# Designed miniproteins, single chains, continued (3), part 25

Each design is a single chain, and the fold is of that chain. pLDDT is the mean over its residues in the fold that is shown.

## One batch from the design tools (miniprotein)

Design m8840
Fold by ESMFold2-Fast:
Structure m8840 (fold): chain A 118 residues (1-118)
Amino acid sequence: QADALFAAGVAKRVEGRKAFAAGDYETAAAHYEEAVALLEQSLAIGGRDEALANFQLGVALFNLGEAYEKLGDLEKAKEYYQRAIEYLERSIRNSQIPLLKEQSQALLDKAKERLAKL
């Protein structure tokens, strides 16, 4: 159920990162969009690790923002960075794990920096 959707979403994000590293930003965006959809479905069902789900969704949305920025679609990049910020803030609020809070905060700061330059 939720765990299977979460694992599938993380796997799609990894596929997106491989495409991004290869310079195939359109393929990367497609994989990241699928990752976002799977992670949103997982979060909607509800799981034990909602803080981690919010973090992974924030990561996927941030990656999608970077992909659209590389494609020159600055409006979509802005939208996805804003959504990444929302989910990373939720991850920080939901988590009692210091390392997850630290990782979420670091990416939140990065997303805010990227958004400010658009």
Scores: mean pLDDT 88

Design m8841
Fold by ESMFold2-Fast:
Structure m8841 (fold): chain A 82 residues (1-82)
Amino acid sequence: MEKARELLDEIRRLLVKHFPPEKALEAFQFIVDLIHEVKSGKLTVEEAVEKVREFLLKMGVPQEVADRIAELVKEAIEALKK
């Protein structure tokens, strides 16, 4: 549980560095909603990671940053399964 909270806080910090506060909050909420859909069985981990990457790229985030945040989302989902 603690590792998942640390990963989510790292995601939030990265979003704040690359987005204005309103957009960072919107992106973080989108990520949290996707994590809940994976936990409920509505999405696979791979589908959620892909949706995060696509969303961030559409918002103008560089591919390197979008890929890093998507990786952290995958790690957070895996940590929440334990």
Scores: mean pLDDT 81

Design m8842
Fold by ESMFold2-Fast:
Structure m8842 (fold): chain A 94 residues (1-94)
Amino acid sequence: MAHLDPELRERLLRAVAEAERLFLELSAEAVAANRDAADPVATMRAIVDAVIERLEEEGRLLHAEILRIAREGWETRDPEAALERLAAAVRRHL
């Protein structure tokens, strides 16, 4: 089990929560417009990629990286690798 420093863990949880909130806000219209899409998985992947690109354009590099790591973890089904990458990303932006 990865043992995270309590302060790093708190910062990680806050950064993840903020990334989730930003994703929900920026994706809401696209998700609603595409709820009946023929390929919902491919459609969701495209929406996630578009949100990541927008966050990078706005200079929200940490939140963009969090979403990219979450998407990769979802696709590869490797939550432990995703958690390690999230911790590394938060450390880089401290």
Scores: mean pLDDT 72

Design m8843
Fold by ESMFold2-Fast:
Structure m8843 (fold): chain A 62 residues (1-62)
Amino acid sequence: SVEELGEEIDRNGTLAALIPEAEEAVAHYQEAGRLLRKEEVDVEKARELLEKGKELLAQILA
């Protein structure tokens, strides 16, 4: 679950980084990935940031 979440964050972050307008989404994905690398993994906050990034990216790509 955490491993799959990390993969999803990384993939979405990589794709968002290719879009100049998605700078805010990239920042959210970077923070989500950072939270998953800490000893105290904050899965809930990482998921929230992933979802926020997805929403922003969807709006930009629409």
Scores: mean pLDDT 76

Design m8844
Fold by ESMFold2-Fast:
Structure m8844 (fold): chain A 78 residues (1-78)
Amino acid sequence: SLEEANRLLLEGVRIVDKYSKKSSELASKVAGVVIRGIGRILDGEDPVEAAKEAVREMARVTREFGDEEAARKLEELY
């Protein structure tokens, strides 16, 4: 459902906010991931699958920035 997709995206952002070492670079990349995920939903992809892919990309990005705990918590969402 769209509601479940929104929940997944919001929980992903909250995990990054709570558990990562915040930087403008990380924030910018995470925003890009969320925007692309919303774009995929608008293009007709399954909302939950698009949200799961966005959360997966958020985990990859946070891991690249050295935030392993945040990445692991994101991976638990899907």
Scores: mean pLDDT 85

Design m8845
Fold by ESMFold2-Fast:
Structure m8845 (fold): chain A 69 residues (1-69)
Amino acid sequence: MTAAELAALAAREAELLANAASLSDEEKRLTLLRELAELLGLDIEELLENMEFEEQIELIRKAIEAYNA
């Protein structure tokens, strides 16, 4: 995990926004969460079990901001 990799997730989110017609908001955020979890070495199932979906999104945003701010 690096600041550049976390910043790349933000760029990926921009690409998902460009394809909004093909993806729901829930699928977009789930995709971003999966990519972040892979970079952090976390299991998606474990995240879903231990966190509410809203908190999972907040984790993604916080991680990106911590390295990009």
Scores: mean pLDDT 61

Design m8846
Fold by ESMFold2-Fast:
Structure m8846 (fold): chain A 86 residues (1-86)
Amino acid sequence: KVGEVVTANLLGGTAANAFPYRSGKIKEVSEGGFTVEFDKAVTELKPGMRPILHFSNGKISQGKIVSVDEANNTATIEVTKETTVF
């Protein structure tokens, strides 16, 4: 939902000093996903990555990174698995 805070836990490769968490707000919502504007630069996200998404309302889902725009600090994410409500 527009305005929701999302924290993405990166999946895949491990790095000892990497920050695997990125927080942002949903800027736009589409039928299959959403666009997030992150609070900080996102150099770790790549198209095709499948982060676990934690929403501020307690929902958790798995996403797929479709595209990343580092200049605008945004990423388009498709929700690939059902959102769990707490």
Scores: mean pLDDT 60

Design m8847
Fold by ESMFold2-Fast:
Structure m8847 (fold): chain A 66 residues (1-66)
Amino acid sequence: DLQSSVDWARQHLSPTQAQAVELSSQGTQAAQQGDYDKAIQLYQQALSLWPDPTIQEQLQQVQQQQ
């Protein structure tokens, strides 16, 4: 689940990378609620902190849902 992913990141990644994972988790929640504009903003903020390929893929998937 999203909380488990955030907890993993906090233990295994730097604070900045963990913050990016937390923002991407919030983006995923926004997308699940149908708020794709908010999801896109949150993923872009996460990518500005850590340009992770997984977060970039999540952003691309949400952009295609619009």
Scores: mean pLDDT 78

Design m8848
Fold by ESMFold2-Fast:
Structure m8848 (fold): chain A 95 residues (1-95)
Amino acid sequence: SELTALAAQLKATTDVAAQLALLQQIGGLVKTTTDPASLRAALDAADTALTTGDEAVIQAALEVGKNVLKVAEDKEIILRAIGLILRAIGELENL
C-alpha cells in the first residue's frame, strides 16, 4: 500500500525535515483506510519517529496515532494507537 511504502521511506531516512513530511503524508492517508496492515505500518513509522527528539516530528507522530484511533477496528491496533499517543505526549512533556 502507499502507507506501507511511505512508512518504509521514513524508516530509511535520518533527515528530520523528510521524516516530518512523510509523517504528515502518513497521517493524512490513515484517514482513508481501515486496512490493518497499512495501519500497523503507519504505527511502526510513528514509533520510529518518537526516537528523533524533534518536537514537530513527535507531534506529527501523535497525529498519526490519533488518526489511527479514529479509523481502527482491530483491538490490537486500537491498543497500539493508544500506547503511541501516551508515549508521544510523554516525549513532548520531556522537551
Scores: mean pLDDT 86

Design m8849
Fold by ESMFold2-Fast:
Structure m8849 (fold): chain A 78 residues (1-78)
Amino acid sequence: PKLYARALSKEAQEKLKKLLLEFAKKKNIKVSEEELESLTNPSSDKEVQKKTLELIKLALSDPEVLEEMQKIAEEDRK
């Protein structure tokens, strides 16, 4: 299962950022909000994108987080 979050609404983007920040905090992973913006807002920094992509992959490997992310993406589609 691949999750492609393209052009999510600002509300969905904020929900994803909060979810990922909480996940990172629980796992004691040091990530800033600015770095997380590259997950939903395309950044020119490929290194930042790689770091945030690793966080996403880790979150997607967690069944609970994966379900929440999928729900956010599904509910945002109108």
Scores: mean pLDDT 68

Design m8850
Fold by ESMFold2-Fast:
Structure m8850 (fold): chain A 69 residues (1-69)
Amino acid sequence: MAAQRAQLQQQMQQALEESRRQAEEYAKLAEENSKISPTSYAGAAILMVGAEVEGQLTVRRLQQQIEQL
């Protein structure tokens, strides 16, 4: 039980780190594109939000698995 919980917590931390990294990359792209046109900024902003949502869904799934232990 404790070993499985530790493994799931580690996976959760890795998922959060990956999601955060992707969000930062898209945020930088959005800021760069905002200087070119509003349309280019909108596209980059959508990708940033998508990465953040994916991360939250992964964390919620892992939390449910931990709760079932």
Scores: mean pLDDT 70

Design m8851
Fold by ESMFold2-Fast:
Structure m8851 (fold): chain A 64 residues (1-64)
Amino acid sequence: AKEAIEAGIKAAEAGNATAGAAGAYEALRFHPEDVDKEKAREAIAAGQAGNAKEAAELLREALK
């Protein structure tokens, strides 16, 4: 949900790309109705690749 995405954005903006990916994963797993699934999936990929800035931007877009 929104809280998981917002925590992920904050972590990714601080340079923690992995925590950004974790926020997107939690939102998709438990609250898929609250997020854009494609953008959340892209945020997971960007975060896992270490692209913290891209992960943060995609997480913002994943919020419905």
Scores: mean pLDDT 78

Design m8852
Fold by ESMFold2-Fast:
Structure m8852 (fold): chain A 56 residues (1-56)
Amino acid sequence: DREKQLELARQRGKEAAKQNEAAGHSVPAAPKGGAEDPEVEELTNAAAEGIAEALK
């Protein structure tokens, strides 16, 4: 369950980065905001990794 959510977060980050580049905009910045919830932090980190993967 959690692994699937992390994978989806990575995929969404990657898609958002690609769409922004295709539109001629800057890629999305890393998510801002400190979450005290560990689960939210993991999802945020997964999305950031997806963006980084798209930029490789």
Scores: mean pLDDT 64

Design m8853
Fold by ESMFold2-Fast:
Structure m8853 (fold): chain A 95 residues (1-95)
Amino acid sequence: SSQEQQLRQLLLQLLDELEDIVYSSDNPVEAMEKSLEKIDQFIEQVRQLWPDMSDEDLEELRLSLRTGSILMLRGLGQQGRDMVLQTFDDLLRRQ
């Protein structure tokens, strides 16, 4: 759907922003704080675009994004990216 495509585009943009945060920062605490801020902004965008998504599903997505950011900081960026995209696809199938 157009809504699904819009959310996927926003997610891909967020993943690129999270990678940029990791690339530009030599301080993991600062990188994580910036990542959490971007993740919270994205979750609010998802809530606006997909109001029927449950708080439980939104929290699962938030946790996936946080874990993905940690993997990016550990040098496992592709694994983190793939895991988040898989979580997103699983959540869309529940709608």
Scores: mean pLDDT 86

Design m8854
Fold by ESMFold2-Fast:
Structure m8854 (fold): chain A 64 residues (1-64)
Amino acid sequence: SIGEQLLYKYQLYVWRYGISKGKEYLKQLAEGLSREQLQEALRLAQEAGDKDATSVLQELLSTL
């Protein structure tokens, strides 16, 4: 799914460049996604226990 691809790309970026740069990259990856796609990504991040991704995705959804 698009949500799975988003989180996979985010996780690779965190591994290469660290969490701070990863969070900024996640915001860029989320640009142009629908509310439904962001909600799926949020659910997947919550299921994975990724608190940093969860926080970013919650903020993006609250701003839309």
Scores: mean pLDDT 86

Design m8855
Fold by ESMFold2-Fast:
Structure m8855 (fold): chain A 86 residues (1-86)
Amino acid sequence: LPVSQPLPKGTVKVTATLVRDADGVSSVSGVLQTHDKKYSLTPPVTTTSDTGTIELTDPKTGKKVTLTLSAKAGESKTVTKIVDVP
């Protein structure tokens, strides 16, 4: 997804997408955005679980940002979380 505005310094935005196909195979991908830069997670993680978890480490603070998503077969779900970092 395009990002139109920079985030405040000390803030991290995480966007995670879970796509689950009709056979129940899930693919989880994510994007981390900081004030200065946008990072993509590659490759996507695949699982047969209803639940996908994405964990990103802020390179400046070492702090972890975790998002958990769940979807039904044939469904996709996107979650965005904004967290403050010290």
Scores: mean pLDDT 66

Design m8856
Fold by ESMFold2-Fast:
Structure m8856 (fold): chain A 51 residues (1-51)
Amino acid sequence: SRREELRRRLVALRIESGPAPLSHAEIGRRLGVSPATVAELERELAAGDTA
């Protein structure tokens, strides 16, 4: 699903950014979604929903 794809891309962006943390706004810009959607994706990852 699109949400699973977005979660995958979020994880990839964290790895790609290296030691520098990315803000929700920066991740949202790179994923093409709002910062609120990024926060939602992070909550889903933290909840352990790995399908």
Scores: mean pLDDT 74

Design m8857
Fold by ESMFold2-Fast:
Structure m8857 (fold): chain A 69 residues (1-69)
Amino acid sequence: MATPEEIVELLRKHGYTVSLEEAQEILDLIKELIDKYKGVTPEIVDELARRFGISREVALEIIRLYLEG
C-alpha cells in the first residue's frame, strides 16, 4: 500500500509541499472515493485535484501510486 511518505515525495517532485498529515488525508480520500465509485473514474481524479489544489495529472499519478502499492 502507498505510504504518506511516498505521496509527499511524489508531490514534492511536482512542486507541491504537503505535510505527512495532508498526505494521509489524500490517501484516506482516495480510498473513500474508490469505494464510492467502485473503481478509478475521472470523477475521482477531478475531486482529488479540486480538494487539494493540484493538477489532474498529479492527481492521477497519486492514484496510480496508491493502486501499485
Scores: mean pLDDT 82

Design m8858
Fold by ESMFold2-Fast:
Structure m8858 (fold): chain A 92 residues (1-92)
Amino acid sequence: DRPIEELLALARENLGIDDESLEALRRLLRERTTPEQLAEALAHIRARDLEAAVAVLKEGGLSESAAVSLVAMLRPGEGERFLEEKRRKKAE
């Protein structure tokens, strides 16, 4: 669960998420991802490779929408631009 705790710490730090929202996110990650996939996704997020992070989370069983939203919330500025790019591509 160390990769889950790192992801939750990053979400708390970047978004100021409350404890109830963090517990909901912890449950989602535990149910739909493996620790290995979370560690790989977190490494990609730290390297600013948001597309690779989304791909790993999708292979773990998250929907594309959930994976994109999670990655976007963990990177201030970069994540917001990434989410807007994904929305734009879907609207076309």
Scores: mean pLDDT 70

Design m8859
Fold by ESMFold2-Fast:
Structure m8859 (fold): chain A 61 residues (1-61)
Amino acid sequence: MTVEELLDEAGRALDAGDLDRAQELLLEIHRRRGATDLSPEQARRVDRRVDELMGRLQALG
């Protein structure tokens, strides 16, 4: 699963109210983000989406 696919899954987990699943996916994204060779544009898009999803997780939990 790519980082982008993990972001999509984390968003779906938050939409479903599955905070544990969303947290697991965000931790996996963090690990893979450090190991994945992303373009600067891809990195900015990933970081923005992570910030949005983290904000949603914090608001819900």
Scores: mean pLDDT 80

Design m8860
Fold by ESMFold2-Fast:
Structure m8860 (fold): chain A 97 residues (1-97)
Amino acid sequence: DPEKERERRYLLALEIGALKRDGAPEEKIRELLREMGFDDEEIELALNLETPGELLLLETAKRLGLSVEEIKELLKLQRENIDEAMKKLTEIVKEKK
């Protein structure tokens, strides 16, 4: 069920964001990032993210096959303007289709 998988990823991103904010052990955060389907390189990138929105952006970009450099550009944009980041992601999706 795509809706349930989307909800599960959203809830995991919220839990990871809360744990990071509350100073939970890195090992617990890494376990939840693996549960989201991130590999070791993506986990290192994700550990430096501050919001659930950034985690969801990374997860979406990963599913779309974006490069680490494209993901970093989107994360910089997202921190300044979420709408510009969403526009950029939409353009990349259209290009890769």
Scores: mean pLDDT 72

Design m8861
Fold by ESMFold2-Fast:
Structure m8861 (fold): chain A 63 residues (1-63)
Amino acid sequence: MEYIEKGEELEKEGDKAYEAGDLSTAARLYGESAIYYRKSGTKEGEEKSDEAIDKASQVSAQR
C-alpha cells in the first residue's frame, strides 16, 4: 500500500536526521511516518505506527 511505503520513506528520513543529531527533525519525521502507517488501515500499518511512535518518544527523551 502507498501509505505504508510513504511511512517507511519518512521513517528512513527520520533515522537520517537522528544520525545527524537533529533530534527535533527526527521526532517530527517519525510522527509523520506514524500518521501514514495509520492511514493504511491495516494491522501491519498499526504495528509500524506503534514502532514509529516509540522512536519519536525515545528521541524526545534524549533531549
Scores: mean pLDDT 81

Design m8862
Fold by ESMFold2-Fast:
Structure m8862 (fold): chain A 78 residues (1-78)
Amino acid sequence: MAYILGVTSKDKELIEEIAELMSKVEGTLEVEIVEQIKDGEKLYTAIAVFESEEAAKEAEKLARKLAEERGEEVEIGI
């Protein structure tokens, strides 16, 4: 079974760092960054696919911690 995690922010640099951190988590199968426009605003989403729920939870924890350290809000979901 595969687990998917999406992390979305307006801050491209933050999402690039989050994608890199998620790619280094053991059990990460794929990481992609997607650009989208919502209500005239550019949003960046790092989408990661994991082989286990534990890997997905570790990635979510790392993403949340980095966002807090940067003072930025991120949307986390599947």
Scores: mean pLDDT 82

Design m8863
Fold by ESMFold2-Fast:
Structure m8863 (fold): chain A 77 residues (1-77)
Amino acid sequence: DAAEAARRGGLEGEDGGSAARGAERAAREAPGSTERQALFAEGSAHLAAGVGESLGLSPEEQAELAARAAERAARGA
């Protein structure tokens, strides 16, 4: 899940939950391929968290970046 990916990227608790909520909301609103949307959202969140860490973003900024990336990926899938 996007939350799990965000946590592995150095985010914890509510930060991971934000990513999961964004991904689930987007997947629910675009029901064409929920499983595929979830997978893309998770991958995007993981990548965004890693990039944020490389840029020295705060955990809060990393969580927001991951959540937005997950939401965009879910909508675009």
Scores: mean pLDDT 62

Design m8864
Fold by ESMFold2-Fast:
Structure m8864 (fold): chain A 74 residues (1-74)
Amino acid sequence: MDPAILSTGLMMRMLAYDQDGDLEAARRVAEEALSRDFSAEDYRAMSRVAKHLGFDELAERLEEKARELASIPK
């Protein structure tokens, strides 16, 4: 229920799969993040990890989610 714990878990799973050479599993974790509700800061952090792994399209989609949420009051 804590979105910060969930987003941290997703980022760590992406990095762990990348270290194991399983980029397809890392990509699926990034796609899962897009289907869940997080804070703007969490989406931005996940976008940076996705971009670092070369998932530019997913990183842009996560950054767009962060931008949309940052434009909403509170």
Scores: mean pLDDT 77

Design m8865
Fold by ESMFold2-Fast:
Structure m8865 (fold): chain A 77 residues (1-77)
Amino acid sequence: TEKKIEEIKKEFEKLKEEMGKAIEEGKLSLEEAQELSAKFAEEGNELGKAIREKDVEAAEKHLEKIKKILEEIKEKS
């Protein structure tokens, strides 16, 4: 379980880097960038909570939502 949590942490760090790049390279409006960044931050906070609680299922669920937010950013860019 601890190994899965570490893998999730590493994947989340990679997603943060990708999100930063997608926003910088994208053609998102300021409003869209703010809305998607807020959703990313909210899911990131929930993911952090799941990691602290060692709830792998919850952590994976929030990680999937973060991936969907990143895909939406890339599609709009």
Scores: mean pLDDT 79

Design m8866
Fold by ESMFold2-Fast:
Structure m8866 (fold): chain A 87 residues (1-87)
Amino acid sequence: SMVDEIVAEVERAVRQLGAALGLSEELTERIIRVATETVRAHPDASVAELRELLREGLARVPGLSEAQIEALVTAVSAAVQEVRDRA
């Protein structure tokens, strides 16, 4: 399904960026959970709406800086848009 493809791409994007930012495995897994749950809960949301929801969700994850949150929001949103654009 499109949702499963989006989830797989989001997981890939977060793992790649998490490694680049030097995030721990535990923190990366928590970010993946927040991001994938947000996408699954809001399947009809626009990319702009998802950016706001992701920013709010990730702001509740302890240990993330504002710069890391913005980088993650950008990467996750790009992954969602890429899958939707090729559907």
Scores: mean pLDDT 86

Design m8867
Fold by ESMFold2-Fast:
Structure m8867 (fold): chain A 92 residues (1-92)
Amino acid sequence: SEIAEKLKKALLQGDVDTAAGLVAKVAIEAGMPSKEAYELGKELAEAVLNGDKEKALKKVDELIKKAKDSGNEDAKKKAQDIKKAVEEVLAE
């Protein structure tokens, strides 16, 4: 998945802005307003970089729920790809 690869690279490089933007893009596709989408992405990226596994996974679950509630199949697939990328980075 292109989004999972880009997100994993951004997180491994400590690039919060790029990671937040990638997550925000998926959240917007899931019907979240741009401000809330970017806040979710930033909080997720910061939680991953701080090693806060509980907070990171909670933010991923929020994204997945929003994607599921949206009925947008592309957003649901990308949200699951984001979960895999986050779990792989946290497993280090």
Scores: mean pLDDT 87

Design m8868
Fold by ESMFold2-Fast:
Structure m8868 (fold): chain A 91 residues (1-91)
Amino acid sequence: SSHQQQVRELVLQSVGEAILAIGHILDGDREGAAESIERIIEIAEQLAKLGEYETAIEFLDIAIRLARQAGIPEMEERAEKLKKRVLEEKE
């Protein structure tokens, strides 16, 4: 279905951004890591809007962990705040 295709495309994009974020962290590129983590957060929000709450939460947990590793507490807080909102919408 078109819904399944859209979800699959968003998941693949988010995985790609996570791989890029890991690469940036290993290279000490905090700015590049921040850009990729931001894209993961944006994709997770899109997944939540599609009703894919569990998948959105999984990617937000990835974004939180990556932000911690990159040392970007503002981005960690942003991802945690969105995760709380998604959890409330799921209930």
Scores: mean pLDDT 90

Design m8869
Fold by ESMFold2-Fast:
Structure m8869 (fold): chain A 60 residues (1-60)
Amino acid sequence: SRLEQATAALREHGVAAAGGLELLSKEDALRILRTLSPEDRARLVGMLSPEKRAYVLAHE
């Protein structure tokens, strides 16, 4: 699945795979971000589209 592929890419490539999060729904992007370290999560959140960033910041 796209979610599985995006998760693998983020674990292996970190910030370089930020584009993978944009291919996911905002809900799936949030799920992936929750599995990351606080440092990696903060950096990737800064690279998201305004809509996805707003969703992530409004949730845990």
Scores: mean pLDDT 70

Design m8870
Fold by ESMFold2-Fast:
Structure m8870 (fold): chain A 62 residues (1-62)
Amino acid sequence: SMEDIIDEMVKRILEAKPRSEEELRQVLRKVISDAMEKYNLSNDQLSQITQQVLQRVRRYLS
């Protein structure tokens, strides 16, 4: 499900333990790229997932 994809992406980013906005952006790009290849996401799905992932990750890193 989309929720499972979001949870997996959030977990991967948090496990990478980004220490700055630059590191967060680098990890996010890698995780998005991997998810696009694995799940064959549409642009609309990717946009929605990326927004939700960033909201959740920023809450945990603040």
Scores: mean pLDDT 81

Design m8871
Fold by ESMFold2-Fast:
Structure m8871 (fold): chain A 64 residues (1-64)
Amino acid sequence: MSIDEIARRISRETGVSYDAARYAARLVRVQGRSPVQAGIGVVRRFGVSFGRAMRAARLAARLS
């Protein structure tokens, strides 16, 4: 599955922006970050809630 496909699905299922979803997907798939580390990164970069960021990060890990 491409990063773009993962990001579109995360954005649709969690309600985060496409850019936040793509960032989560890259942190997990390209940089090998844990879901917790990716979630924290999304919170810091995009200011989304930790719960929503964690849903995005866990979904990124499942789709990777």
Scores: mean pLDDT 85

Design m8872
Fold by ESMFold2-Fast:
Structure m8872 (fold): chain A 94 residues (1-94)
Amino acid sequence: MAKIVIGVRNAEKEKVEEVAEKLSEFEGVVKAEVLSSEEVEGKYRHLVGPGEDSYAIIIETETLETAKELAPKAEKLAKETLGEEAEITVEVVG
């Protein structure tokens, strides 16, 4: 399985959870979860800022190819849901 890691800064937890819920409905997504900056694995902390308004959305896909195809769609959904004040970074891990 592969992962899409979305780092989010300056966002409300409820909106970040809304993004993860919508992403979990995408074809090819096995699981989507929200982690706080404190809960995220150290290797992904470079994508997540410090503080309570910083989160990671971890999306699991069956294949790396699916992750690469979904990553731009996931980024677009996150930007549209969280708005201009949120800083979003996306990384595909296979």
Scores: mean pLDDT 80

Design m8873
Fold by ESMFold2-Fast:
Structure m8873 (fold): chain A 79 residues (1-79)
Amino acid sequence: MEEKTRELAEQLKREAEEAEKKGDHKKAAALYMQAANLYTLLELFDEAIRLYDKAVKLEPTKEAQAALNTAKSLKKIFS
């Protein structure tokens, strides 16, 4: 179960990095958020926070900022 989730998270992260390199900020931000959601599910909060931060910098939306704040709160609770 965890192995498949981690593989999917890594794949989405790679796709996000590729989209970012191509200048597709909207696609990159969406893929970074999807990858960060999976890292949050895996309780890898530091990686999730890093990816949500990338999404916010590429597309500063209310949804991306809320997701970043939630991941930071989860890290504090689980620490």
Scores: mean pLDDT 85

Design m8874
Fold by ESMFold2-Fast:
Structure m8874 (fold): chain A 75 residues (1-75)
Amino acid sequence: IKEVTKELLEALKDLTPEQATRLVGAGIANPDGLTDEQVAALAEALGVSPETVRRVIELAQKLYEEMKKLVEKKK
């Protein structure tokens, strides 16, 4: 979790709050991943590279999965 959070923050540092929010939200809403067309559309709409979109979405999905495992784990 800590490493994934740091990687995500590093990827987000060059983005505006709006760009970051939209990308993280897209990652969480689409846990099975986005199509290449959806990635390209987000990259064009937000003015970021498709590589950045993919990186942020993958990291957001990893964080969501880790959080889900923590909730499912019996405390």
Scores: mean pLDDT 73

Design m8875
Fold by ESMFold2-Fast:
Structure m8875 (fold): chain A 74 residues (1-74)
Amino acid sequence: SKEEFLKEVEEILKEMPKDPLLAIQRLSRLAVDKGLSDKELQEIIDVFKEAVDAGYTPEALEEALKRIKEIIEK
C-alpha cells in the first residue's frame, strides 16, 4: 500500500545520516519490489539529497515525504 511504502521510505530517509550507502541500497531494493520506474526512483533520490542538504530538519523531512507521496501518486 502507499501508506506502507511511505513508512518504509521514512525509515530509509532517517537512516541516511547514519549510513548513506545502506540507505540508498534499501531504497533501490524497495523501488524494485514496488515496481517503481527509473524516473520515479531518480526523483526520490533527488528528494533525499535535498533533505540531506537542508540538514534533516523536521520541516525538511515532512517536505521530503510529501514530495515522495506526490511522485508515487502519478
Scores: mean pLDDT 77

Design m8876
Fold by ESMFold2-Fast:
Structure m8876 (fold): chain A 57 residues (1-57)
Amino acid sequence: AISEKSKEEAVAYLEQIAEDENADEETRQRALVQLLSRDDLDVATRENLKQRLGAKK
């Protein structure tokens, strides 16, 4: 089972990967997709991630 704290940590981890300039573009895209697939993200975070995906396309 995943606690609420573990979910928040997983989101933070994926967000760090998505923002990591040293990570491969494929790795960052995967992190963004994983974040957007979560239905427990706040609206502001989800909107920022969608913009980043569009900008890097």
Scores: mean pLDDT 69

